# Designs tried in a protein design run: designed miniproteins, single chains, continued (3). Part 73

Each design is a single chain, and the fold is of that chain. pLDDT is the mean over its residues in the fold that is shown.

## One batch from the design tools (miniprotein)

Design m10678
Fold by ESMFold2-Fast:
Structure m10678 (fold): chain A 101 residues (1-101)
Amino acid sequence: MRAHWIEVESESERGEITAVRLRVWTEDDELVGEFRAEGGTRAAYSAFLEAVAVLAELAGQDATAAALRELAARIPSLPDAEAARAVTAALSAAQEALLAA
């Protein structure tokens, strides 16, 4: 079965996002992946990349899934502008691969 959507849930304190939970669901409403990130934007990027990697893997796009997971592991060590650019590029490539599947 193919995952069709990602559910996003955020936790905030004093108007700042402190945690994000991402759940990956199949077309039959089965939970196939859950990712939690604490500490703001960097952690959210990693969790989102891992959620999209599950979608890519379920679509048979194993190389795309591997690239997304590798980037997710590197996000905490990248400068802000580089992290944002890398995430944008990786998600664009993943979208193209998923639409081709």
Scores: mean pLDDT 72

Design m10679
Fold by ESMFold2-Fast:
Structure m10679 (fold): chain A 62 residues (1-62)
Amino acid sequence: SSRVEELRERAREAIERRDWAEVDRLGRELKALGDEEGARELLEANVERGVELLVEGVEKVF
């Protein structure tokens, strides 16, 4: 399999573990390898989860 496919699988595992630092790192690596679509998808998922965690944090304070 391609290096891109390996990184995409690792990113799915990182998402499952909620390891957002690893998701961000893998997204950047995919972009460096020319997989802009895969990188965009991972960065969008990371942003969406970050917003979700921020909203939950605000709800717990109030």
Scores: mean pLDDT 69

Design m10680
Fold by ESMFold2-Fast:
Structure m10680 (fold): chain A 68 residues (1-68)
Amino acid sequence: SAADILRELAADAEKNPDLTARLEGDDRLVLTGHGKGYLLLIGYALRAIGTPEVEVRLEGDTLTLTAR
């Protein structure tokens, strides 16, 4: 499900010191990039775009992924 995908992405991002991950409920994941983390956000956005059940929004250093 989309919620499972967001949980897996949150767990992956939490391992990276250049990223801050915040899972809001089971339907929204907010990732913030620090320094080099901006390039990592682009990578996460590209991974999520392939999933039709996830809405992707990248604004500045913040990536928001929302389950549809």
Scores: mean pLDDT 80

Design m10681
Fold by ESMFold2-Fast:
Structure m10681 (fold): chain A 56 residues (1-56)
Amino acid sequence: DLLEEAYRRIKELVEKGESLEEAEKKVLNELVLQGVPLDRAVEVVAEATRRVKEEM
């Protein structure tokens, strides 16, 4: 599940001290490089970022 993977990756980066903005950008670039279409990568990362932000 792309959303679950993006959520876990963003959470991991934030817990390691990266800002939410930096984590979002990094995970978006990772998904695009893995072959995820840009539109879907943006949607998935935005939703994952929203979930992490709600936990902060």
Scores: mean pLDDT 83

Design m10682
Fold by ESMFold2-Fast:
Structure m10682 (fold): chain A 92 residues (1-92)
Amino acid sequence: MDQAYQFALQVLDLARQRGARVEAKVEGDRLTLRIEGLSAEAQTAIALRGIGLQLDGVDVRVRLEGDTLTLVLGGLTADQAKAIQAQAASLA
């Protein structure tokens, strides 16, 4: 579903604007984004949006672990996952 992909792109765009660091990992059919350096307000806003998407049946999970925001995304195409990884690599 395109909503998970669009959510990931929006989060990566915000990370780029704020100078945050991003690591992307693929495990099976899921993509994990680990983000450090976002403000507590930005992390909370992303977490609330991710929860809303989960309630709408989108395959997204958000975790806040101290200063690290973790997104786990499913339902991505191989091309979508590759695009997200390429953008995340530019923020490493």
Scores: mean pLDDT 82

Design m10683
Fold by ESMFold2-Fast:
Structure m10683 (fold): chain A 61 residues (1-61)
Amino acid sequence: APKVTQEVADAVAAKFPELRDLLRESAAQGLTLEGVAKRVQERFGLDKANEVGKAIAEALA
């Protein structure tokens, strides 16, 4: 699975500024979309994880 890059993290953080630090840290750790979505779900719930996961998938395309 493709890893979330810092460019993708910054693009998604523009839409979800409250997740900026989490997204940047996840990209620095080389997490995939699934790894980032799991972290978002644990802290912000499933609905937020689904929205963020879609935004990452769009930014990776």
Scores: mean pLDDT 83

Design m10684
Fold by ESMFold2-Fast:
Structure m10684 (fold): chain A 53 residues (1-53)
Amino acid sequence: SMRAEREEEAYERALEILQAGGSEREAIEAALSLGLSEREAREIVRRAREALG
């Protein structure tokens, strides 16, 4: 679905931002720009942070 595609894109962008030394806020703002809710954006960024350790 379009929503699942946006969630995957947000997750990939969050990983890239965090790996480059970007902030959690920056990653959340990127997810919000893709049309996700604040709750969804925070959840995806949390998963990205967990994946990176």
Scores: mean pLDDT 84

Design m10685
Fold by ESMFold2-Fast:
Structure m10685 (fold): chain A 96 residues (1-96)
Amino acid sequence: VEEALRRLREVGDELIATIRKAATPEQQAKADELIAQIREGVRLVESGEKAEEGFGKVLYAALQAIDLLSPENAQKVAELADRMARAGAELLRGLK
């Protein structure tokens, strides 16, 4: 699961960077909230005990970001969310 955790952190960092770069000044407060949720979710995954809850938080924040951003930037976030879903599925399989 170490490899899956590394991938989750990398995708999480890319997701945060994409949201921060794409958000307009009017969207910054909401973007900062979503970034905080992604960081918290990654922390919960890294703890092992609440990995499923943490993964859910990151995906839900990514879905909210897709709704917030322009269609072009929403597509980039959706691609990152898909990579997160695959890495999370691998991690959850490793926790059986």
Scores: mean pLDDT 77

Design m10686
Fold by ESMFold2-Fast:
Structure m10686 (fold): chain A 85 residues (1-85)
Amino acid sequence: SIEELVNMPISEQLEYLEKKFNLSEYQRFLLALLLGAIRNKASEDYIEQLKKQLVESMRKANYSEADIEELLKLLEEIKRLVEEG
């Protein structure tokens, strides 16, 4: 469940998402920064900057818009649960 995912160590969240979306090393690196920023409740501007960099990198690497949208929805849900906890 998403509740199980949010309570995982960042390393395990990252491995799950990397495998699910077949992320390359660079997308994995950007996702690691983004997951860390969310967990540490970094500024909204910083989180949005990292999100934009991840999305741009994925588009340039020819990931589908459907996969990008699904990843963004999961990240927003993780962020929501972190902010509620």
Scores: mean pLDDT 85

Design m10687
Fold by ESMFold2-Fast:
Structure m10687 (fold): chain A 72 residues (1-72)
Amino acid sequence: VKELEEQVKEKEEAIKAAFEAGDVKAIEEEGKKAKELVVELLKAKGYSEETIQEAAEHIEKLTKKMIEAAKA
């Protein structure tokens, strides 16, 4: 569980760096990986499928919003 939490933090840092650089492709790729890691983390913690789905959708929406902002 702690290893998954650490990997999620690494992806958050990577997404921030990509956003600061205006690298839309990197934001998309790191956002996708972050979504996968968060799904695994929440499953490991025993959250419901509904909560996991909501978290995945939230990350996907945030990633799309960051991509749009980086394009501006």
Scores: mean pLDDT 78

Design m10688
Fold by ESMFold2-Fast:
Structure m10688 (fold): chain A 73 residues (1-73)
Amino acid sequence: EELEKKADEAFKNGDYEKAMLYYTQAAVEHYRRGDLEKAAEFYRKASEAAKKLGNDDIAKHFERVAERLRAEA
């Protein structure tokens, strides 16, 4: 919850490095709770932040993780 708000705020302000970090942390927390659907959503958002940074390899990695988790949700 707090991580999502901080990530959204960072993304809005152009701080894509912090946005990626906070979205990734939110994804991990939801994954540990067994909420695969929410974990996938946050990995997808982390991928968007990575794309804004020009980190295509990292963005692709997050998209694959999100796709896999969504398939198992």
Scores: mean pLDDT 85

Design m10689
Fold by ESMFold2-Fast:
Structure m10689 (fold): chain A 86 residues (1-86)
Amino acid sequence: SVREEVLLGAEAIALGGEIVVARRVAKKFPERREELEELARRLEELLAEIKEALKAGDVEKARELLERARELEEELARLLQEILAE
């Protein structure tokens, strides 16, 4: 449905914002830069695939890709928490 496509699109926009935050933090923490930039690159690749799936109207594929992105987002959140604790 159009509503489901809009909601998935909103999640893709949020993912784009998290990638920007990860790259910004990488610039401030050179010791963790490589790990943060690697996660950001993996998320950017998934975001590109999500955008293609959404453009094609493939809601099921977009959902599966967003679920995979969510796992990487959790890895990023953990890494950011470790940086903030140190």
Scores: mean pLDDT 84

Design m10690
Fold by ESMFold2-Fast:
Structure m10690 (fold): chain A 58 residues (1-58)
Amino acid sequence: LPPLSEEERELLYRYYLEKALEAGLPEDVAQQLAEREVELHEEDPERARKILEEIRKK
C-alpha cells in the first residue's frame, strides 16, 4: 500500500487531537498524543485508511 498523503496525516492528526481534547487532556499533551498516533498509523497505512473511512462517514 502507498504511504499516507499529507491530507490523510492532517485528518488523522485532527481526529486524534479532537478526541484527546474531548477526553479532557491539556492542549500540549493532546498535540503530542495526536502526533504519536499519526506516526504509528504511518507504519500501518491500511489500518489508518479504515480510520479515515470512519472519519469521512460523518
Scores: mean pLDDT 78

Design m10691
Fold by ESMFold2-Fast:
Structure m10691 (fold): chain A 73 residues (1-73)
Amino acid sequence: MKWIVTVTLRVGGEERTLTLEAEADEPPYLQIEVTDTSVTFRVLDAQGRVLAEKTFEAPAADVEYVDVRIERV
């Protein structure tokens, strides 16, 4: 089944939205990895396999919020 993961990130007063598509039989999980210079989003299946990833180059201190929506298509 297809899943759409929509991530809205606010950095330095601006909102950025990314969409990650994944194919899995069960709802996927989202892993967020934060460093001094980047935020990486990974979509994982129930077994912990990476289905999709995206990285934003942004200082962690400038990240105001992250909103996540996971939907089955």
Scores: mean pLDDT 79

Design m10692
Fold by ESMFold2-Fast:
Structure m10692 (fold): chain A 58 residues (1-58)
Amino acid sequence: GPVERAMKALEEGRYEEAIDYAREALAQDPDNGLAKFIYAEALRKLGREEEAERVLAE
């Protein structure tokens, strides 16, 4: 599913793709903690730290 694709993209350094897949997973299940983690981590890798904190806090 999208969360598995997001994790693979994150592991392979494809951070923008990891964000897209993580957002798709969150659209299907907003409480998916793994998808939130991947989204935040990918944002951090891109230097978007404030957005990453927002994803985990909200």
Scores: mean pLDDT 85

Design m10693
Fold by ESMFold2-Fast:
Structure m10693 (fold): chain A 82 residues (1-82)
Amino acid sequence: GKVTELRFGRVTVKIDHGTKTITITDGEEVEVYEVDPTNVPSAIGVVLRLIGQALDARLRGDRDKEKAYEAAAEEALKIMMS
């Protein structure tokens, strides 16, 4: 399947379009989000969680995580709307 990989400093965002999975890696910290476009409430929940994580990172001054979560939220929204 098509895979998109984005890097924001130390943080990597990998989007697997075949599995509709977003993986965010920061060293040993790995977060995996599955976006199911057939389950709209679940998909909305993932988008909102990623937005919340971006805002939290911004408030902590963590620009790498802020940018990574913003990009992940945009990609999750694209999967949901497809």
Scores: mean pLDDT 88

Design m10694
Fold by ESMFold2-Fast:
Structure m10694 (fold): chain A 84 residues (1-84)
Amino acid sequence: NALYNAGLAAFKAGNYDAAIANYKAFLAANPSSSLAASAYTNIGSALAAQGKYAEAIANYQKALALDPNDAEAKHNLQAAKANL
């Protein structure tokens, strides 16, 4: 998916606003995608990188609602809560 890959490329470049925008556009176009949970986790991680821990927590919770066994989302949620 072009939007998901653009989000990932922006995240790797440290362009967190661009990463969030691309992942949100991906989710709007593809709400039932198997990548939706991963997109929410990546939005959360970008927000956490910006120090926006409350917003990061909300996105990790959305990821876990879609994939309750996502170990990365569980770990990142706990880390974000520790910084809130």
Scores: mean pLDDT 88

Design m10695
Fold by ESMFold2-Fast:
Structure m10695 (fold): chain A 81 residues (1-81)
Amino acid sequence: LKEGAEAFREAAKAARAGDTAALRSLAPRFEELEAKYGEELRKAIEEALKEYEEEAKKTSGKEANRELLAKAYEKAAEMLE
């Protein structure tokens, strides 16, 4: 699942930069990875989202939210390695 981890690391970079176009360009790749690795990818995403949602409730501001989203993607990448 190194391929999945790489995709999430790219998403983290795009999220941290606020580059929504780059994030949108990664969507088809995540759909393909979900089709190939289904459950394992889904679990990584679920755990990353739980961390993001909990921290987002405590934090306001677009910059802080971008950093939290980037950290969530990095967590998903770690789980797939």
Scores: mean pLDDT 73

Design m10696
Fold by ESMFold2-Fast:
Order: sequence, then structure tokens, then C-alpha cells
Structure m10696 (fold): chain A 61 residues (1-61)
Amino acid sequence: MEEAAKEVAEYARSLGLSEEEVERLVEGFRAMVDSGMPVEAAKAMALREAEELAREREEKE
């Protein structure tokens, strides 16, 4: 779990997301895993959410 959480945070930062957005994504990932989702599925969802947020921010520079 910690390795996957770290990957989510590093990926989100690499996309230019704010530290607040990174923290929210990691919290969402942890909540999904705690709810019984497989780590890989929760990670995929968190990465997709990061990409959607980054896409919106990239348009605004």
C-alpha cells in the first residue's frame, strides 16, 4: 500500500498538481483500499483522477 500511495503522489506531482490536490488524491486512494478495493484498482482510479485534474489545469497553464 505505501509504495502505491507514493506512486500516486509522485505521479500527481509530475503532472503539476498542487500539494493539496496530491494529498486529496492519496486520501481518496487510501479510502478506496480501506473500503476493500484491491490496491491495483484503487491506484488506477487515483491515477485517472489525477490525469483529469491535470488536464483541466493544463488548459489554464
Scores: mean pLDDT 78

Design m10697
Fold by ESMFold2-Fast:
Structure m10697 (fold): chain A 83 residues (1-83)
Amino acid sequence: SVEEGIEKVAEQVRELAEDPELKPRLLETLEENARLAEAMGTEEGKKAAEYFRKAAEAAEAGEPEKAAEYVRKGIEYAVKALE
């Protein structure tokens, strides 16, 4: 299901945010996803971008659980933007 997919991605984000070698790549991916979400031109896309950037901030702050939760919310809004 979409919900199970979101949970798996969120868990991977938590793990990547804890890994000092992989964290920079995670931050690049989150910014790319934020830009793609903004490019949708919808209110939901803008909210998705906001949450992806909050996830990057949480990852940089050493808060992997918050980074994962923000990614979950970002994906939920990105899915709504495609409906």
Scores: mean pLDDT 87

Design m10698
Fold by ESMFold2-Fast:
Formats: C-alpha cells, sequence, structure tokens
Structure m10698 (fold): chain A 70 residues (1-70)
C-alpha cells in the first residue's frame, strides 16, 4: 500500500539512505498522488540526491520535518 511505502521511506531516511527514501516516496506517490506532504518530501529529497550542494543543511531540515509528519 501507499502507507507501507511511506513507512519504508521514513525508515530509509532514519538510516541516512536518501536515495532509497526518495525511491520509496516515489512509489507511494504512484499509488496516492494526492498526498501533498509525501509530494513535498519527495521533491525535497529529489533535490538533495540529484542536485546536492556543499551545504545541504536547509534541505536536510525541511526533508526531516516533512518526513516525520508523514
Amino acid sequence: SAEDYVKQGQEAWEKGDYISAANYLAKALKLDPNNEKAKEAYETLKELVVFPKEDNSELLKRADELIKEL
């Protein structure tokens, strides 16, 4: 279910596996595209894994807040 993929994404995030976290949230959004919090979390993670900067502290903070609220 979409909820199972969200949980797997949260677990990957807690382990520091940002690529797996983004992939699980992408799968959750395919099943439930109207989950606005999951969409925001996914877009934030995608920016972090596809276009990382030298200082990602703001992106990490935003992703952490969004993922914890899922």
Scores: mean pLDDT 79

Design m10699
Fold by ESMFold2-Fast:
Structure m10699 (fold): chain A 65 residues (1-65)
Amino acid sequence: SEIDLAVAEIAVAVANTVGLRLELRFEGDKVTITLGEDTPEARATAELIKKVLEKAGYEAEIRVE
């Protein structure tokens, strides 16, 4: 839903504020979640965001910068 998408975008903004670099890039129905660092914390955060985006109807993939 649109609310789930907004929650994912807010989560990314909060993560960036506390030093975890995450970016979302939209290409139609696909979303790429880009991690600035390959750490367990960053991966776990990206996986949660991916689940929210998939619930919103997007195809999400995680990439390391």
Scores: mean pLDDT 79

Design m10700
Fold by ESMFold2-Fast:
Structure m10700 (fold): chain A 78 residues (1-78)
Amino acid sequence: AAVYASLSPRERAILEVLSGGPRTVAEIARATGLSQATASRHLRRLEARGLVERIAGRRTRYRLSPAGRAAREAWLAA
């Protein structure tokens, strides 16, 4: 709960989008109303915190890490 509570509303919105499955930066930006640059910046911060994982490929995607999923579930259960 504490980790999720420390996140901005924008960062929580990104994790909500990723709860539906892996997404590209462009898909996350569209779903959250952020620019791709802003979404990428938040995703790098979330990756550094261990809450999301980057999936390398021709189109880079992000997914919730096990820690990110657990933090979201704890937040929703509180």
Scores: mean pLDDT 82

Design m10701
Fold by ESMFold2-Fast:
Structure m10701 (fold): chain A 90 residues (1-90)
Amino acid sequence: ATAAARFRGTVTFTEPGKKGRLEGELVDSGAPVRGEVSLAFETPEGAFFIGDVEVGDPRLGRMLAFVFVEGPLPTKAGETLPAEGWLLRL
């Protein structure tokens, strides 16, 4: 069985529309989440990003993040948008 957890936080773009720093928490536990994500694919409503993240829960540790950023992607580095999705162990 794959461990799965809901994520809520932000992406701060290091490469606009391609890469960003993910920061936030697990919705159910409040455990802090940090990592880097890269663009997986774009939709008309926003974009999906994937990457390896570290969870501040010792039981969970390193997980794969799959997160959605709504709306148009920023064109400048350092811009921050809300992100939500799932953390998974594959």
Scores: mean pLDDT 81

Design m10702
Fold by ESMFold2-Fast:
Structure m10702 (fold): chain A 68 residues (1-68)
Amino acid sequence: SKLEERLEELERRIEETEELSREEALELDTELGVLELEAAVLKDEESLERVRELRRRLEEKFGEALKY
């Protein structure tokens, strides 16, 4: 599915990227938010959990760039 493919792409980007600008980190977070809404509409609990896990990893690895 497109949702699964997009989640895999974001997962690879988070895992393979060593440094992100604030703008790049915010773009990834925004895309995760869009996928979260899509998964919620589809009632896809597995994809929702995957989005939450990717968001946790994004914040852990690049949380300083996401700081408001």
Scores: mean pLDDT 79

Design m10703
Fold by ESMFold2-Fast:
Structure m10703 (fold): chain A 55 residues (1-55)
Amino acid sequence: MLEKAREGAEAAAKGDVGTAARLLAEAGGYIQGAKLAMEASTGEAARRAVQVALL
């Protein structure tokens, strides 16, 4: 879980929103992953991915 979240956060920070959404969905599970994947299309997931990985 955490490894996928970290990779997702790194991808989001580099602007690869598609990869970030996929990795965050795997890491966050059904509810949290779906929410993060939806926000990826608006760019919000980039900030959230960084916060999740740094926690």
Scores: mean pLDDT 62

Design m10704
Fold by ESMFold2-Fast:
Structure m10704 (fold): chain A 70 residues (1-70)
Amino acid sequence: MSKEEIEKLLEEARERIRAGDFSEETRELVVKAAEALGMSEREIEGMREAIENRDQVAALAGIEELRKLL
């Protein structure tokens, strides 16, 4: 997956989370980006948990950390 494709996934997830969308679709966008960036299974589970808990602050902070890896 290209850097541009990962950035698009993270931007779509960020906009969804800002809109209050913590769905499985939003979660899969973040997971796909994190996997493409080479994050561990433990780190990916941390991102899933933030979204499942509807923790907008933690989820958005996690997306910004993933963007720093680009």
Scores: mean pLDDT 83

Design m10705
Fold by ESMFold2-Fast:
Formats: sequence, structure tokens, C-alpha cells
Structure m10705 (fold): chain A 65 residues (1-65)
Amino acid sequence: SEEIYRKMVETLRSIGDLRREAEKQVSTLLAKNDVEEAQILREEAQRQVAKMEEEAGRLLTKYLE
């Protein structure tokens, strides 16, 4: 299904966007020596990415029938 494929692609793009944004914010926090906040932000971003990767995997399985 084109719809399933599109949703998978959108999810993968969102993962990329989330990772890029998180790295920018982490870099800003580290420049301010906010190491603990940087680590928390990285962990939160990683958890969100993991959920999105799980969804992408589910969509891929459904797309392949």
C-alpha cells in the first residue's frame, strides 16, 4: 500500500529530524556546561526514537505482507 509506505517514510524522516534537533540542543547545553540536562535530553530523544523505530518496523512488516 502506498499509504503504508508513505507513513513509514514520514516516520523515518521524523526520526532523522528528531535526532538532528536533539543533537543541536545537546550541543547548546554542553556549551553551557549543563551536562546533566544534556544527558537527560539525549535519553528522552533516544526513547522517542526507539518508539518510532518500532512503529517503522511494524509498518515495514505490514507493507511486506
Scores: mean pLDDT 84

Design m10706
Fold by ESMFold2-Fast:
Structure m10706 (fold): chain A 74 residues (1-74)
Amino acid sequence: RDEITKKVLKIFSEVLGVEPVGLDDNFYLLGGDGSKKKVLIKKIEETFNVTIPVSDESKIDTPQGAVDYILSQL
């Protein structure tokens, strides 16, 4: 659980190029765009060996949302 949270926060920080990133910080409000969102999705899929369909991409607009989504798939 805590390891997943740390990895998710690192991925958000690396994709956005900003630090710190909080659990409830919105990806787009931190300066993310559609192209960076695609990179975020791919990094999460590769890191956690999960598949995120296009219909579920809106569920991972925050680090907390990404953690909750990953935990639901494991």
Scores: mean pLDDT 81

Design m10707
Fold by ESMFold2-Fast:
Structure m10707 (fold): chain A 83 residues (1-83)
Amino acid sequence: SVEEALEEAKEALKRALEVLKKAETPEAVSLATGAALVAIGGEEHARLLLKQGRSEEEAAQAAREGARAAMELVRKAEEILAK
C-alpha cells in the first residue's frame, strides 16, 4: 500500500538521521545527509503524484525507490562508521 511505502521512506529517514548523529567524518556526514534528503524526496514525490491524480501504485513505487536509494547510502555511511 501507499501507507506502507511511505512508512518505508520514514524508516529510511530515521536510520539516516541516526547515522548522521554518529558521523565524525565529512564523507559519513555527506552520505547520511544525502540519504535523509533522498528519503524525504521519495515521500514528497509520492505525495505530489497522489495530488496530481496519479495511481496509488505509482505513488507507492516513488516512495519505495526513495527508501531503497536512501538505504543504499545509509549502508555506505555505516561501513565508514565501522572502520
Scores: mean pLDDT 87

Design m10708
Fold by ESMFold2-Fast:
Structure m10708 (fold): chain A 55 residues (1-55)
Amino acid sequence: SVLEEITEIVRRHLDDPVALARELRRLQEKHNLSDEELGRLVAEAVARVEAERAA
């Protein structure tokens, strides 16, 4: 799913904001996501990755 792809990007690049922004923009273009859709999916992906790191 698109959420799984975004979660993987966040997991790999959370500590590099420039690379994270670049990869998320590339994925947004690939899947023709609106800024609103991307924002929602990224927020969910970040929450998931932060929960995984805290466990």
Scores: mean pLDDT 84

Design m10709
Fold by ESMFold2-Fast:
Structure m10709 (fold): chain A 63 residues (1-63)
Amino acid sequence: ELEELLKRLQEEVERIQKEGDEAYKAFTKIRELRAQNKPVEEITRVELKLAGKSDEEIEKLLA
């Protein structure tokens, strides 16, 4: 029924909102680095961390 479907949709919306919050935090960090005129290398490090790379993996990619 409609009410049951709305409850399931609400749960899915909450999940999507959590993912959006993480993306917003990531965007804010990148924006701060750009505003500080940071080297491309520092911005790339942030982007790679957001992609799930470890610090060791990032250093290997940037070396």
Scores: mean pLDDT 68

Design m10710
Fold by ESMFold2-Fast:
Structure m10710 (fold): chain A 61 residues (1-61)
Amino acid sequence: SDKKKEVLEQQIELGVKEVELAVEITVLKKYDTEENKKKIEELKKELEEITKKLEELKAEE
């Protein structure tokens, strides 16, 4: 059904963003700079928000 397709598409989009943020954080952690530390903290907040949205979508179907 269309609704299940929309939920699946949202899960895919959020999942891609989650992976992209996790990769960026991992790359930044290789370089111990003050700028990278600040960026990592910002990206971690974004990752937490996306993870919460994904868990909510999984619970709601």
Scores: mean pLDDT 81

Design m10711
Fold by ESMFold2-Fast:
Structure m10711 (fold): chain A 58 residues (1-58)
Amino acid sequence: MLSKKELILRGIGYKLRGIGLEFEAELTEDEEEKERLLKEAEELFEEAEKLFKEAESL
């Protein structure tokens, strides 16, 4: 089982990756690829939120 600290650090990691994908989407000229990157960023932000909620339960 992950410790509270590990859950928080993983959550921060997912959030940072999501922000990175948002920047990639802004730089992308391909509209389909932009939509894909934004969707992946959203999924990463959702995973970060889940990890933070799990950390709160510990």
Scores: mean pLDDT 82

Design m10712
Fold by ESMFold2-Fast:
Structure m10712 (fold): chain A 70 residues (1-70)
Amino acid sequence: ALEEEARRLEELAKEKQRLAAGYQSQAEMLKTDPSQSEKANEYEKLAAEYQKEADDLRARAEALRRELEA
């Protein structure tokens, strides 16, 4: 069912959003130590990638919900 698929995508989006927030927080902490700048950059990249995945999944869920309303 489209509603079940939309819900599944919404749950995945929340999971990816949580991971993005976690990596962003860790990256900010690592930036306070100059010796950890490389690791901070890696965590920032991971946060951005998870955020993009969350945004894409949320957009797909919204599209499915619009189909359910039509």
Scores: mean pLDDT 85

Design m10713
Fold by ESMFold2-Fast:
Structure m10713 (fold): chain A 55 residues (1-55)
Amino acid sequence: MPSPLERIRALLEANRDAPREERHAALTRLARELVDQGVPEEEISLAIQEAVAAE
């Protein structure tokens, strides 16, 4: 199972040419999906920070 960080990175890669608001909406949808799968919000937040910092 890919890690939350890997899933977030894949999403950002797929949407790299999309407008900021569209990328933000995609990240918000993925975050909700991860919460539904039982991933802690703290882990999701850290993964988003790491993925965004790498860009």
Scores: mean pLDDT 77

Design m10714
Fold by ESMFold2-Fast:
Structure m10714 (fold): chain A 65 residues (1-65)
Amino acid sequence: SAEKKAIAEAMIKSLEDLGVVKDVREEDGKYYIEVETETPTQHAAAALLMAAANVEGVEATLIVK
């Protein structure tokens, strides 16, 4: 739905603003996001944003360096 897409895109934008997004791909209405974090604080912030969005059709991989 348009609403779910808007929420997913807002979450992706927030992750991009954190500077933690390595890759974003959309396939058949589903988003695939690779997130790489450098610090425990960035990891917590990224995880909280993804959890708060609670969006179906988003697959996120969270990597800590």
Scores: mean pLDDT 72

Design m10715
Fold by ESMFold2-Fast:
Structure m10715 (fold): chain A 70 residues (1-70)
Amino acid sequence: MPSMEQLELAARTVMLAAKATIALKNNDKELLREVLEEARRLREEARALGDEASAAQLDAIIAELEAALA
């Protein structure tokens, strides 16, 4: 069973993915930058916890956000 910290991180990752989708759809550059910073922080937390699934999801989100801001 994952730890409570891993479960909380997974929930935060899902919520961040939803926020990223909204930011991308609306082309909101301020929200895109905010979500990108949050995604990078969560990715480091996922790596520290050994949560490979959340880390992979966050890598995908980061890539999409960086492409949108290019």
Scores: mean pLDDT 82

Design m10716
Fold by ESMFold2-Fast:
Structure m10716 (fold): chain A 59 residues (1-59)
Amino acid sequence: MEEEKERLLEEIARVLQAQGFDPETARKLAEKFLEEYLEDLKSGKITLEQLIDRVKAEL
């Protein structure tokens, strides 16, 4: 995985674990959220901070 994607994945997984998900489930959900919002991140429609906020809002 690219360094940027790895860093994003770890950040999202950490947020999910803080919400009560186990590490394995958190990583799977983080991968799903990253895939869902990757195009928006690449196009500049959202920032990493906004992505984390959206993940927290959906949980």
Scores: mean pLDDT 74

